# Designs tried in a protein design run: designed miniproteins, single chains. Part 2

Each design is a single chain, and the fold is of that chain. pLDDT is the mean over its residues in the fold that is shown.

## One batch from the design tools (miniprotein)

Design m39
Fold by ESMFold2-Fast:
Structure m39 (fold): chain A 74 residues (1-74)
Amino acid sequence: MEEKLKEAIAEVDRAAREALEKVKSGQITPEQAVAEVTKRALEIAKKIEDPELISEVMRHATEAATRLKAEALK
């Protein structure tokens, strides 16, 4: 259970880093990057059949998207 949450958070963080790099390279907009992170988090959530873990993954995704948007707009 804990291992799945850690793996899910790591995947969300990876998606956020990749999306931020795409924004910095001019491939996508910050808004598109936030959408990509949200989409990835939802795909991860579909594989988790625990509402508590889903909630933690989505909370982390929201924080990662907020940080990404702040960094992209600098």
Scores: mean pLDDT 79

Design m40
Fold by ESMFold2-Fast:
Structure m40 (fold): chain A 97 residues (1-97)
Amino acid sequence: DKEKAIEKLYEAADEIAAARADAADAILAAAADPATLAATAAAAIERVRAVAEAEIERVREFAEELGEELAEKLEKLGEGALADLEALAAAALAAAA
């Protein structure tokens, strides 16, 4: 069912977006304590990667014919989220130095 597959795609995208927002908040909060910033950023980025990987797998398994196409869209979204968080962490670390 295409409609259910698209619903699962939106649910997965929302989960990745929520994880990214939580990770960004954690990195920004840690910027007030430079001693923990690097470790907090690494842990937050790893959590977002794990969420993205889990959601991509769920969508891929849900719809055999559409799962791979939808998984590709989530892979791009996850890559963008991770790149943005890595850039945020690098900027916060540079500002703390």
Scores: mean pLDDT 82

Design m41
Fold by ESMFold2-Fast:
Structure m41 (fold): chain A 74 residues (1-74)
Amino acid sequence: AKYDYLVKEYGKTDVSKLALLNEEQKKAFETNLKGTDAVSKAVTAAAIYLAKENEGKGVDATTLFVEAQKLVYE
């Protein structure tokens, strides 16, 4: 399926860097958001959004990733 291909490409996204992304990672993530890939867009957008909303609250990357994954499975 289309999602199987996208999951294979982005299955190892480093969510631990979302709150303090370096410029290179941020650029790559923004490129993914600009694309038409629903899975990559949903996971990346959710992860970035949650990181911004919980910035300074000490939320673990695991929690952010779980919520991003839910968006893909839901």
Scores: mean pLDDT 56

Design m42
Fold by ESMFold2-Fast:
Structure m42 (fold): chain A 71 residues (1-71)
Amino acid sequence: SSMDALLESVESGIKLIKILSKTDPDRAKQYAQGLIDTLDSLLPVVEKQDPETAKKLKEKRKEIQKLYDSI
């Protein structure tokens, strides 16, 4: 489903941020901020369509925010 693809895409983004944080922390921060901004724009739409997936995305957003703060 499109929602499963969205969750997988976010997970892949988190993995990329972790890799980039070791070699290019400025780029890692930019990528993390971009993911947060994207999730913030998508969450209202996802919450109307699939509240369970929206809850999972909010948890992923929190993980990305922690990564951003740690870089």
Scores: mean pLDDT 87

Design m43
Fold by ESMFold2-Fast:
Structure m43 (fold): chain A 80 residues (1-80)
Amino acid sequence: MSLGSFRDIVTENTKPVTAEAVEALRRMLGGTADDVLEVRGGGRSFRFPLSDPAAAAERMSAEIATLPLGTELTFTLLSG
């Protein structure tokens, strides 16, 4: 499968990430449930296994909520 990446920016209107959004991002990047999603922003880096999209979404939402407004996020799909 092809690796891919996506970029976004934290704003005051940024909503919590849902399991459905994680699955949509995985499909957009050409990945599978065996892959890992890496999120980088504000000098921080986190990895979320895509085998549990609900758990990944919950942890991503919590981490993104701690980031300053205007933080650029890079979402990268890594082979599991």
Scores: mean pLDDT 71

Design m44
Fold by ESMFold2-Fast:
Structure m44 (fold): chain A 83 residues (1-83)
Amino acid sequence: GKEAIELGKKGIEYAKQGNVAEAIRFALQALRLARKYNDVEGIKYALEAAKEALSVAKQQGNQAAIDTAERIIKRAEEELKKL
């Protein structure tokens, strides 16, 4: 239920603090939980967290984080297309 949304919101907070590693970790957890429960809102928050993490990763020049965030974005967008 609400747990995926809360994880996604926490991912967004970490991204805004410049903590890309935690932002990605929470975005992944939010996406996994949202997919398990077909939580469309949870997937949307996971997608937002991943997009904000991508923006910060690009600013930091962290290629591994860029690649990971882009994979999360693609997966979240694919899940939203199925719903």
Scores: mean pLDDT 88

Design m45
Fold by ESMFold2-Fast:
Structure m45 (fold): chain A 79 residues (1-79)
Amino acid sequence: SAARLAAVLAAIDAAALSPRQKEILKAHLRKYGASPAAVRAALLLAGLSEAQIRALADALRPVDPELAATVEALLRERR
């Protein structure tokens, strides 16, 4: 939904990421939606560190715990 997407975008703005990374993530999610697959692609494109992926998961958890779990799972997939 548009409301869910808006909440996810607000969580990205609250996360401890660079302004450039926030814009890359928000632009990708506005274009493709906030699905797990789109978020995975956006994280790769934005070049987030493991610490930044954790920070994003923490910011997403109150808004979308399932999406936060998906973001955390990427840390395992990258190793």
Scores: mean pLDDT 80

Design m46
Fold by ESMFold2-Fast:
Structure m46 (fold): chain A 82 residues (1-82)
Amino acid sequence: MPMSLNEVSTVVSPSNVSRGRVNVNSSVRSMMRLSRMGNTTTSMRGTGRVNGMMSSFPSNPVGSMNGMSNRNSYMRGRVRRM
């Protein structure tokens, strides 16, 4: 759990500066808020602009924020890789 928070924080900071992904900060905060309530599905919808792309992914983790953080990174990483 503590490492997941570090990963999220690290991804948010460099992502913001690297590509101007300011929405990552807002999306992460929204996910954390909804995740604490236990609204994993709602968090996916509230992720922001790429929620449609994320939800179309076959990856469906039970840990809302942790899983969404991985999907967000996968979206960014997927573009970099492909």
Scores: mean pLDDT 44

Design m47
Fold by ESMFold2-Fast:
Structure m47 (fold): chain A 74 residues (1-74)
Amino acid sequence: ELEELEKKIKELLEELRKKAEEEIKNNPSFKPVSIETALKLIEIGAEIDIELAKKKGDLKFVEETIKTLEEALK
């Protein structure tokens, strides 16, 4: 189950990256560096949540991360 949630997080992060690229194309005022920094911080946060889930055996950390990423993609 945790492995499946890890895969879902990776898929959501990839979708978020693609959405960010489209936003840059549609709005030239967006600065790519700012978006790249935000995406990197989100990736780091997801990795921390996955490690916490493994360490504590509690999937809620990963579930909250997935919910946050899904909200960002809407």
Scores: mean pLDDT 72

Design m48
Fold by ESMFold2-Fast:
Structure m48 (fold): chain A 77 residues (1-77)
Amino acid sequence: MDLDLGLSLYNAGLTYYRNGDYLQAGQSFTRSGDYFRRAGNYDLASRSYSLASDAYRRAGDFDRSRQLDDRSRQLRG
């Protein structure tokens, strides 16, 4: 189920983030958000994209950070 895959990727993203592996964290949180969005859970999708944005910013990828911040905001209103 998309929700289960989203949760698995979210947990992977948290592990990468805690280890300072921000590029992999951003990738995992982005995919997590995509699965939560497919599951219709827009709150978890928005949170996942927000975390991906923060991870990409910490990795120095400001273009992907902005794209994911925008995606997160679109899901919140």
Scores: mean pLDDT 87

Design m49
Fold by ESMFold2-Fast:
Structure m49 (fold): chain A 86 residues (1-86)
Amino acid sequence: AARERLEEAARRAEEAGDLRTAAEVRAAAAFLEAADFTPAQLEAATRLIEMQVEASVLIAEGRLDEARAYMEANAAEYKALADEVN
């Protein structure tokens, strides 16, 4: 579920040495679990966080061109998820 996906994302950030992002993801997971989100909003928020972690991990690893390509690919998906939440 969302919690397990966010914990996995936090672990990936830690493995890349990005302890700040890992802490922020765990904090976000706790807030999402406590908040009155609909299942669709929770799924959209979880996926957006996973995308941000992937970009952050690539940046932490020095893979800047790959991070930019990933963020550009995610721009359209981010819009679709935002439309789903609304």
Scores: mean pLDDT 79

Design m50
Fold by ESMFold2-Fast:
Structure m50 (fold): chain A 75 residues (1-75)
Amino acid sequence: MELTEEQLEKFIELYESSRFYLGYSRKEIRENVKTYEQAFDLFDEPARFLEALGAPKELVERARQESERMKAALL
C-alpha cells in the first residue's frame, strides 16, 4: 500500500520523534520510503539493529514497543 505525500510527512515526523531514531535525513526517507511496508521496516530497524549487536533484552523490547506505537500512529 503506497503512502500519500501527507502520510510520508507524518511518517517523517513520527520517525524523528522516536527514542530510537537512527538519523536518516528527510531527503533519504523521501527518496526511499514509498509504501507502508517500507515505513514499517524503518520503524522495526532499531530493534533488529540492537538485537544484532547483542543489546540487553529490555532495550530491544523497548525498541519493539516504540515501533508498534509508531505503526499504530501512522495508520
Scores: mean pLDDT 78

Design m51
Fold by ESMFold2-Fast:
Structure m51 (fold): chain A 115 residues (1-115)
Amino acid sequence: SLVDELMEMMREKKDASDIASLVAKHSPLPEDKRRALSQTVAHLAVVYHAGKLSEEEVREFLELLASLDPDEQYAVAERFIERFLELTPKGAIGTEEEIEAAAEAIRAVLEELRA
């Protein structure tokens, strides 16, 4: 499955850009929406590599996302980006604070998906 392939790439510590490219390749969404989804999964990879999310949390997020229709996947990506931007302090780009904000945004969206 795509989820198993993404999890293997994450365990192998593949670049977030390579992981994002695989997501984009398998998405039927228009370019702009594919980019949002790919960026969301790229952030998930960065957060996982930083040790801010467990493998179990990452797998659960990907499995829930994979269970959704493409338009619903985009809605999840949009919600993640919205929450991530709300939590990221100005000037925190490339810092641990940005990674922490991404982790909290993923957890918030994961809780919404569980409902």
Scores: mean pLDDT 84

Design m52
Fold by ESMFold2-Fast:
Structure m52 (fold): chain A 58 residues (1-58)
Amino acid sequence: VRDITLLQFRLLALQGEVYLDELRERRGIPLSEAERARRRQALAEAAALTQQIAALKA
């Protein structure tokens, strides 16, 4: 079942992951290569979800 609300919740979760990673880096806590790769994936997924939500609202 398509649900814009579920897509929005997933987008918020991905944005939260990215925000926490940015906080860790700002506090001087190094991210591993795997953690940096995951953040890149999360950003790409968030961009795709943003486009999906926009298309469903149109």
Scores: mean pLDDT 80

Design m53
Fold by ESMFold2-Fast:
Structure m53 (fold): chain A 61 residues (1-61)
Amino acid sequence: MIAQGPPVSQAQIDAVVARYGLTPAQRAFIQSLTAAGIRAIVGAIDQGNATISQLFARMRA
């Protein structure tokens, strides 16, 4: 029972990194996640449910 979500392309990740001014370390972290994890982070940022700095700070803490 595995649900397939929409894929997250590298072009989409690159666009988000450029749009929001993410550091290379934050980009590498996002790329190390599963597709579902990347989708969740990108979705949360896009929906305005979390700021980039707040989201990454909480994940590392």
Scores: mean pLDDT 60

Design m54
Fold by ESMFold2-Fast:
Structure m54 (fold): chain A 87 residues (1-87)
Amino acid sequence: SLGQKFVEKLKKKGEEAIKEVKERTKDEKAVEELKKKIKEIFEKAGTVWPLELADKVASVEEGYKEIEKKALEEIEKAKEEILKKYE
């Protein structure tokens, strides 16, 4: 399903970001801060962002693609911010 593929992509990106931060920083606080940011991104992807996009997308499929893109970009941004702070 679209929802299943969406969740799988977000989980994979989150896990990859956590692994990279863990290996590069070797700092538990960096890992915990990133996990907190990723959790907030997932919560927004399931609540706030769908509402913001409701008037802008022609279909549920387009909605998932836009939320996925935004979530992946926010995860990457969170990773970069943590690396700058702890690396």
Scores: mean pLDDT 79

Design m55
Fold by ESMFold2-Fast:
Structure m55 (fold): chain A 66 residues (1-66)
Amino acid sequence: MEEERLEAVKRAVETLVAEGASLEDVKSAVDTVGTRLEGEGMSKEQVEKIKEEAVKHAEELVEKKK
């Protein structure tokens, strides 16, 4: 499900941020995951939404650590 995939990507993003990855590193990782999700048959629209939400989640986590 789209929601389940989004939660999995958000968890991966939380781990990267906790390990000290920069926001730029997280964005790059999210782009790579997006390509994989498209390869698994997810639509471009669904992948773009997941990427956008995952990046927003990472930005919130990074901002809170400042």
Scores: mean pLDDT 78

Design m56
Fold by ESMFold2-Fast:
Structure m56 (fold): chain A 89 residues (1-89)
Amino acid sequence: SFLDEFERESSKLWKKIGPRLSDMGIPLDDLYLTGALLARALQQRPPEEVLRRVLELLRQLLEAIEAGDAEAARRYFQELYDLLLEVTG
């Protein structure tokens, strides 16, 4: 199912992204909270389009990190964080 694919893909992406955002100076508390919010979003089973947007932001964030575009990486991280707070609040 898409939920199983989302769980595997988002977990895989966040495992790669989190340490690299830490290297960029994002506080560990913000990273731990983001990981917890990703898990909570999955448990709440929001509409598929919301989960697809989360996955898109994770992919864009990883691409920005791999490109060395710190400004784009920070922007995508903020968009991800804001979306996760909205979905889980």
Scores: mean pLDDT 85

Design m57
Fold by ESMFold2-Fast:
Parts: structure tokens; sequence; C-alpha cells
Structure m57 (fold): chain A 112 residues (1-112)
């Protein structure tokens, strides 16, 4: 599975699930600039989870959950587990420069 194939599967997953359609819309708006661009817009202005309003926090939780499911994570994730995953997601994506696929695979392996 390539990063491009993963991003396409992620978008398809988000578009088909009513729970995630608002995230799919955000990703669609800038998908041609960078496959990472819309994701960075969700996190880049928030160097800490503490400054995210409840709606943006929920968007990040929903995105991480969707990414893990697309990567093949089989278990239901509680909000508390997702909140624990999001800081690591941000670190891997922004500080360590990992792709969405690489981040999803690392988190899946760690929490599976």
Amino acid sequence: LTDDEFYKKLLDYLRKNPKYQHIAKLLDEDMNKSKLGPILLLVHNNGSLDILNKTRQQDLLDLVEAMLHVAGYKKTLSENVLQELVPEFIELLLEKGKSLLEVAQILKKKYD
C-alpha cells in the first residue's frame, strides 16, 4: 500500500461514512496542493491539544480513528484512547515527518 493509495482509501472511507463526512470535506478542499495539507491545517495552528476547541479536537479524534480503521485496526476505539493517540499522531506527523500511512501503521502496531 502506497501513501497515495492510503490517502485515496482514507478519503473514500471518510466520504462513505456519515460520521466522517465533515472531515472528508476539509481534505477535499486542498487535496491537490498536498495530500498532507488539509491534515496540517487541522493541527499546524495547534501546537498543543489544549488550544483546540471541542469541534477541532473531535475532528482530530475522528480522523485518527478513520486512519487506524483504514490501516486495518479491528477494535473499537474509545474517546479516551483516541485522545491518548492524538499527541503521538501530531508528533509523528509534524516533528518526525512521517506520512499518514506510516503514522497509521505505527499507531496500529503500538495499540493493537
Scores: mean pLDDT 69

Design m58
Fold by ESMFold2-Fast:
Structure m58 (fold): chain A 66 residues (1-66)
Amino acid sequence: SEQQKLADIFTQEAVRKARESIENGDSEEEINKKLEELAKQAIEQGLPEDVVNEIKESILKTVRQL
C-alpha cells in the first residue's frame, strides 16, 4: 500500500539520521530533535501520526539500548 511505502521510506531515513548522529557524537536530545523534524515532514506527507510516532519510538528505544 502507499501508506506502507511511506512508512518504509520514513523508517529508512530515520534510521540513517540516527546512525549518522551517533557516529558524529550527537547527544540523545539532538538525535530526538532530528527524528522529530523527520516525523513532522512524514505527517505532512500524509503518514498517520500514530504510525510515525510508533516508528520514532522504536528507533529511540534502539538508540537508548546502545
Scores: mean pLDDT 83

Design m59
Fold by ESMFold2-Fast:
Structure m59 (fold): chain A 73 residues (1-73)
Amino acid sequence: SIEDLINEELSKITEEDIKKALEENNGNVEKAADLLADKILTSLYTRHKVPVEELKKYEKKIYELALKKVKEY
């Protein structure tokens, strides 16, 4: 399912990815989360061939999951 693919891509986000996203956004948690969410969306589109119309339905959920991961860092 697309939810399984989202969790797979989310699990590939490393502490180094989170640190870099925070550094690139001057410690702004929301902007770092947005950057990581975009990385997940890009992977779902390019690697998993998920259609754009389906990705739009999950954009908010992916952002919320990325935000949680940044906050837990």
Scores: mean pLDDT 87

Design m60
Fold by ESMFold2-Fast:
Structure m60 (fold): chain A 80 residues (1-80)
Amino acid sequence: HMEKELEEARELIEAFDKEVEARADSIAANPENLSPEDARLVEASRLAAEKAQEINAKYGADAEDLLELELARVLREFEK
């Protein structure tokens, strides 16, 4: 069961990374005048990075699986 949840989490993270990469040039060109969609991606990336720092600080590198699951959860909550 855990393996399936990790696969789903990794797929969600990969899809999010592709969306960020697709909009990276737009975000970089107008960082002070972001579209609503670009602003959402920037905020989601910030929240994901914040969660990653929290998990790494508490559990270290051995929490790779937990990190992936928590990142996927943050991305799902943000996209509601």
Scores: mean pLDDT 75

Design m61
Fold by ESMFold2-Fast:
Structure m61 (fold): chain A 74 residues (1-74)
Amino acid sequence: MSKVERFILKEVKRIVEEIKKYAQERGLSPEEALRLLEDSIKSLVDLYAKIFNLSDEEKQRLLEKALEEGRKLL
């Protein structure tokens, strides 16, 4: 696993915890919480793909892994 992938998966775990707290405080549905998570993960991956100049294929693989991890933790 690349250093970029490890860093992003660590950030995904942090984002999940923040969204869980926010959803509890705001009374969001599970579907609304999931949408916020997916949007946050997409933004994170887009940002880091630009910073590290990842290929479209690498970006897509990273996005899929990050979304899978985030959905499991939520």
Scores: mean pLDDT 83

Design m62
Fold by ESMFold2-Fast:
Structure m62 (fold): chain A 65 residues (1-65)
Amino acid sequence: MITVVEAIEAMKEAGLSEEQIAAVLERLREKGLRVTVEEAVAAMRAAGLSAEQIAAVKKKLEEKA
């Protein structure tokens, strides 16, 4: 499980825009204060991120785990 703060940092490091980060965070807030990597991936997919962008964020999250 990851925190919302760790997710924000990973998305910024992966080069996502502030608008893309905000859209993902809005979806993650519905799932609570901590999320699984799979829930984060589902939220990013629902926010319209590409598979390549999702993979980059996932790699950054794995580096922090």
Scores: mean pLDDT 76

Design m63
Fold by ESMFold2-Fast:
Structure m63 (fold): chain A 87 residues (1-87)
Amino acid sequence: SLDLRSAGALSWLDRHGIELVTEADLSPADILRVLAELHEELETRRPDLIPRVARVRLTPLDAARTRIRVELLDAEGRVLHERVVDL
């Protein structure tokens, strides 16, 4: 079962019509972990970005896929926010 953070992240994507793009085969559990951390950060520190995000892009930075670059993009494809998540 999904924890409350993972459920919150999925609800955010669905309610706002946000597209999830992954550049590599990440496990569902790893995707949910990254999305949960990102959603918590936005709710707490960057609520101004929530209505502007149209797409979330996940890009692995290493062959082991232990470091993931997360990019928030607007409807025009411009990067609004970027961070790295360690798995």
Scores: mean pLDDT 76

Design m64
Fold by ESMFold2-Fast:
Formats: sequence, structure tokens, C-alpha cells
Structure m64 (fold): chain A 86 residues (1-86)
Amino acid sequence: TTTVSVEVVPSEDPSKVRIKATGTASDPLVYIQLEMYDKSGNLLKSATGDGGNSTVFLEADKDKVHSAKATAYKGGQVLATETLYL
């Protein structure tokens, strides 16, 4: 079964929020995308990890980021998603 998790982790910069997304899948064609959004729903940053099991980190200004979303994909199919509200 494919899973994703998203969590806040310590940042070296006190003005930033650092987000960790982890995807687990037995299929190496699964990739994860981490996206960070502002309060209005505008995308601030994104990053992708591939190879089935992957970990991705993103930082954004803590005064701007409102949510982070991690999604696991295979081809065009969404397998799992998790949203963290900040």
C-alpha cells in the first residue's frame, strides 16, 4: 500500500517553516510531490521525490505559508494524499 506523510521539522532559519514529506511504496514508479500554499491557496513552492520510497524537504517564510500538501502519484493516478495546515 502507498502512503504519504507530511510534518513540520526544525529549520536552521527561525523565519522559515521547514516541511518534510515522506512517501512509501513498493512500486519504484511511484513519485511524491510536496506543495506549499499561502492562505489564499496560491502555490508558494513545490518539490518532487521519486523511486517509490522518497523524502522531500521544503522551506518557506512562516508568515506566508498556510498549508502543505503531499501527494503520491503513479503515472496520472493519485494513490495517496495528506494535507497539513499550519
Scores: mean pLDDT 84

Design m65
Fold by ESMFold2-Fast:
Structure m65 (fold): chain A 75 residues (1-75)
Amino acid sequence: SLLSIPDVTIPLNEALKLYEEGKKKKDAKLYEEAAKLFQELGDLLKRSGAPQSFVDGLYKKAKEAKEKAEKLKKE
């Protein structure tokens, strides 16, 4: 392939695990950590020329995780 896409399986699974743990524990910090990882993965894939749909998906997950963290901090 002329387009090289990095293997993000391990860090993606880590981000998803942090998101689910944040959900189960109602822990804003775990959601913030998940949001940072999703954002970093989106930035990595964007720089690597990955399809925009994958980049947008990761940024959407980052935004959702950040919004859930902010909601928990207000409660």
Scores: mean pLDDT 81

Design m66
Fold by ESMFold2-Fast:
Structure m66 (fold): chain A 90 residues (1-90)
Amino acid sequence: MEAKQEAATERLVTAADMAGWSGKTNGPESTRKSMEFIVGLARKNSFISKEGLQKVVERLRRQAEENPDSREELLKGAEELDKLAEELEK
């Protein structure tokens, strides 16, 4: 079980990094589309944990600080993932 949660978290962290880097190369619209994809994956993934989502949110907030042109898109995605993490509490 832990291995599947770890794999799900790693996939989303990698995707978050790619969303930030995509913005540097192709502008904020590319970051917005990447964030929609990431949020969709997180919502449908039954193995993602609250702790895993919090790691992704931290990564996105860091990318937002380094990518001012895509900050709004990255922070909006991070906010949606934060809300999803709260929904995973029991």
Scores: mean pLDDT 78

Design m67
Fold by ESMFold2-Fast:
Structure m67 (fold): chain A 94 residues (1-94)
Amino acid sequence: SEEELEAALARLDAAVDEFTKEVEKIMNDKSLSKEEKLKRIQELHDKVHALMVEAADLIRALPDPEVRAKYHERLVAAMQRVNDVLMKANKKLE
């Protein structure tokens, strides 16, 4: 339902905010090696990715293609925010 999808997208948005915050903490932690930072960031990414998959499944279940397109745009925006954080972190770790 759209209600389930709105709840899933709200959880995803909160998870993206938490991902951004936790990646910043990891990047600023001088006690962690480059390899340890990469591992921790990957673990956080796996969690956010699971929520993206959940949202994508709910979007596919919607009967109206125009409504699906609207929600797909929101999902893509969340994915782009995660990718931007990952690209910046990877650049700094090179």
Scores: mean pLDDT 89

Design m68
Fold by ESMFold2-Fast:
Structure m68 (fold): chain A 61 residues (1-61)
Amino acid sequence: ADLVFRANETVRLVVGPDGTLVTERRLPDGSWEVVSVVHLPRDVAVALAEAQGAELVGTRA
């Protein structure tokens, strides 16, 4: 399952089980747009999300 971190109202970070870090932006219609994908070790991706002050808010399948 993916780990979902909330940076703010319009930005979230998603860490995949394989270590991808995906930055998503919320659009006015309520949908989320992928703005960047970085391939990192999972522990580095989690540490980077936490270092940005993003809070773990859930998991996604």
Scores: mean pLDDT 80

Design m69
Fold by ESMFold2-Fast:
Structure m69 (fold): chain A 80 residues (1-80)
Amino acid sequence: PPPGISYISREALERLLRALGLPIDPSLSHRELALLALRAMRDLGYEYDPELGVLVDKGSGQRFPEEVIEEEIRKIVGLP
């Protein structure tokens, strides 16, 4: 699997998956959650760049660094 998603915390990955209505199995490793999150983000038009540590909106080209990815996930889902 792509190494770069390891910069996103397990809690942020679980928050993203919950926000997208996807089931979270607590037995899943960080790696397995990361792969699910990558697939879900790609389906939404986002891509995680592991070399830069940023989430990229493929439509706008806007980049979100790792430290704001959790906040961006919250905004995408409409959470406060």
Scores: mean pLDDT 64

Design m70
Fold by ESMFold2-Fast:
Order: sequence, then structure tokens, then C-alpha cells
Structure m70 (fold): chain A 89 residues (1-89)
Amino acid sequence: DDLLKELQEINNIINDHLSNINNYNNLYSSLSSYDQLVMSISQIDSQINGVERMYVMSTSMGDVNMANRYRQTLDELRKRRDELKKKLS
């Protein structure tokens, strides 16, 4: 009985340790984080495309103030995109 209890306790410790290792090295969780970063980058790329179109329109209309605002927004979005891309490495 004592030996059987000791073996069960050891088995439980091993299983807990394996579960912790599996959680730490969970490829699925790592992939989910990667997918989230890729989605965030895609959303920012879509925003960049939209702002670039507005920048071109503002420039074509001679609205220098609005064009300058869109240029600043593009610089901020591109910087944010680059920071997210660094997290993928």
C-alpha cells in the first residue's frame, strides 16, 4: 500500500511536470500569438492603404495642411507596423 501510494504520487508529479512543459512549449499557443500579430499587421497595412489614398487625394486637391496630417499619420502607422514585425522575429 505504501509503495503503491508512493508510485502514484511520483506519477502525479511527473504528469504535472509534463503538463507544465506542454503548456510552456505549446506550439498551438505560439501559433495563435503569431496569427494575432499577423492579423494586427494586416489591419495596420489596410489603414496605411486608406491613409495613402487620402494623402494622394489631399495632394491632388492642393490641401497642403490635410496632406501634411496624413503624412504624419502614415509615419506613425509605419513605425507601429515595424515594431509589430520585430515581435514576429
Scores: mean pLDDT 76

Design m71
Fold by ESMFold2-Fast:
Structure m71 (fold): chain A 96 residues (1-96)
Amino acid sequence: MLKKELKELIKEVLEKLEELKDDPEFKQIVEEGKIVLEEVEELLEKGELSEEELEELIELLKKLLEALEKKDVEEARRSLLEIGILIGLKYIEKWL
């Protein structure tokens, strides 16, 4: 169930980023968000996310989606940073 929810949220966030692509305030968020979400999709496809990590990513993606819907640039940046850190830590732990 969690994998399906995460996959649907990734799709919804990507669709919202596409809607905001021509907004100059969101240019960096759109560019960075697409890269981060591609990395999340790869981890999901490889089955390298624990149930706890899936739940955390779902919560962070919901927060990001809400920020994008409200056009809250600062909150969207914070949510993307949190997702990026979680993904970055996952890769570092794998090599330790």
Scores: mean pLDDT 82

Design m72
Fold by ESMFold2-Fast:
Structure m72 (fold): chain A 74 residues (1-74)
Amino acid sequence: SIEEAKKKIDEVYEKTKKELEENELSDEEIQKLVDEAMKELGKIAREANDEEVAKYVEEKYAELMRLATKKKRE
């Protein structure tokens, strides 16, 4: 369902955000975490095969990119 897909997306996003916020990470480690999260989100969107889920994933991609940029500037 769309609801279950969004819940999984939120879980991946929140876990990645927490890892970025709570740890001292190199730029390489930050990029690796974000890349891995984006791959998992892309998989969820593909398996859901729904436009609303795909759009929600695009929003989370933008948020992850912003978090990575902010963390790298610290």
Scores: mean pLDDT 84

Design m73
Fold by ESMFold2-Fast:
Structure m73 (fold): chain A 90 residues (1-90)
Amino acid sequence: SDALADQHFAQGRALYAAGDLEGAYDHLRRAFELTSDPERTIPALLYVLYQLSENPELAAKYLGVEGGARATFGLSREELVARGKAALTA
C-alpha cells in the first residue's frame, strides 16, 4: 500500500530528526518494501544506512547491508548523501 508506505516514510523522517537512526532505518526499509515508486525512499534509506555503517558500535550490523544496497542502486556516496539529506529534510 502506497498510503502505508507514505506513513512509514513520514515516521522514518521523524525518527531521523529525533536522532533514532535504527528506528529511521526500520521505517524507511518498510516504506521501500511497500511503495510502488521507490525513488524517494531509496536515497533516504541509503543515507541512513551509510550513517549507521559509520557508527563504530553499529558498523558490524550495517556495513555489509549498506555496501550491498549502494552497489545494487548504483549511487555514489556523494549522491546518496545529497539526495538522502534532501529526502529526509523535505
Scores: mean pLDDT 81

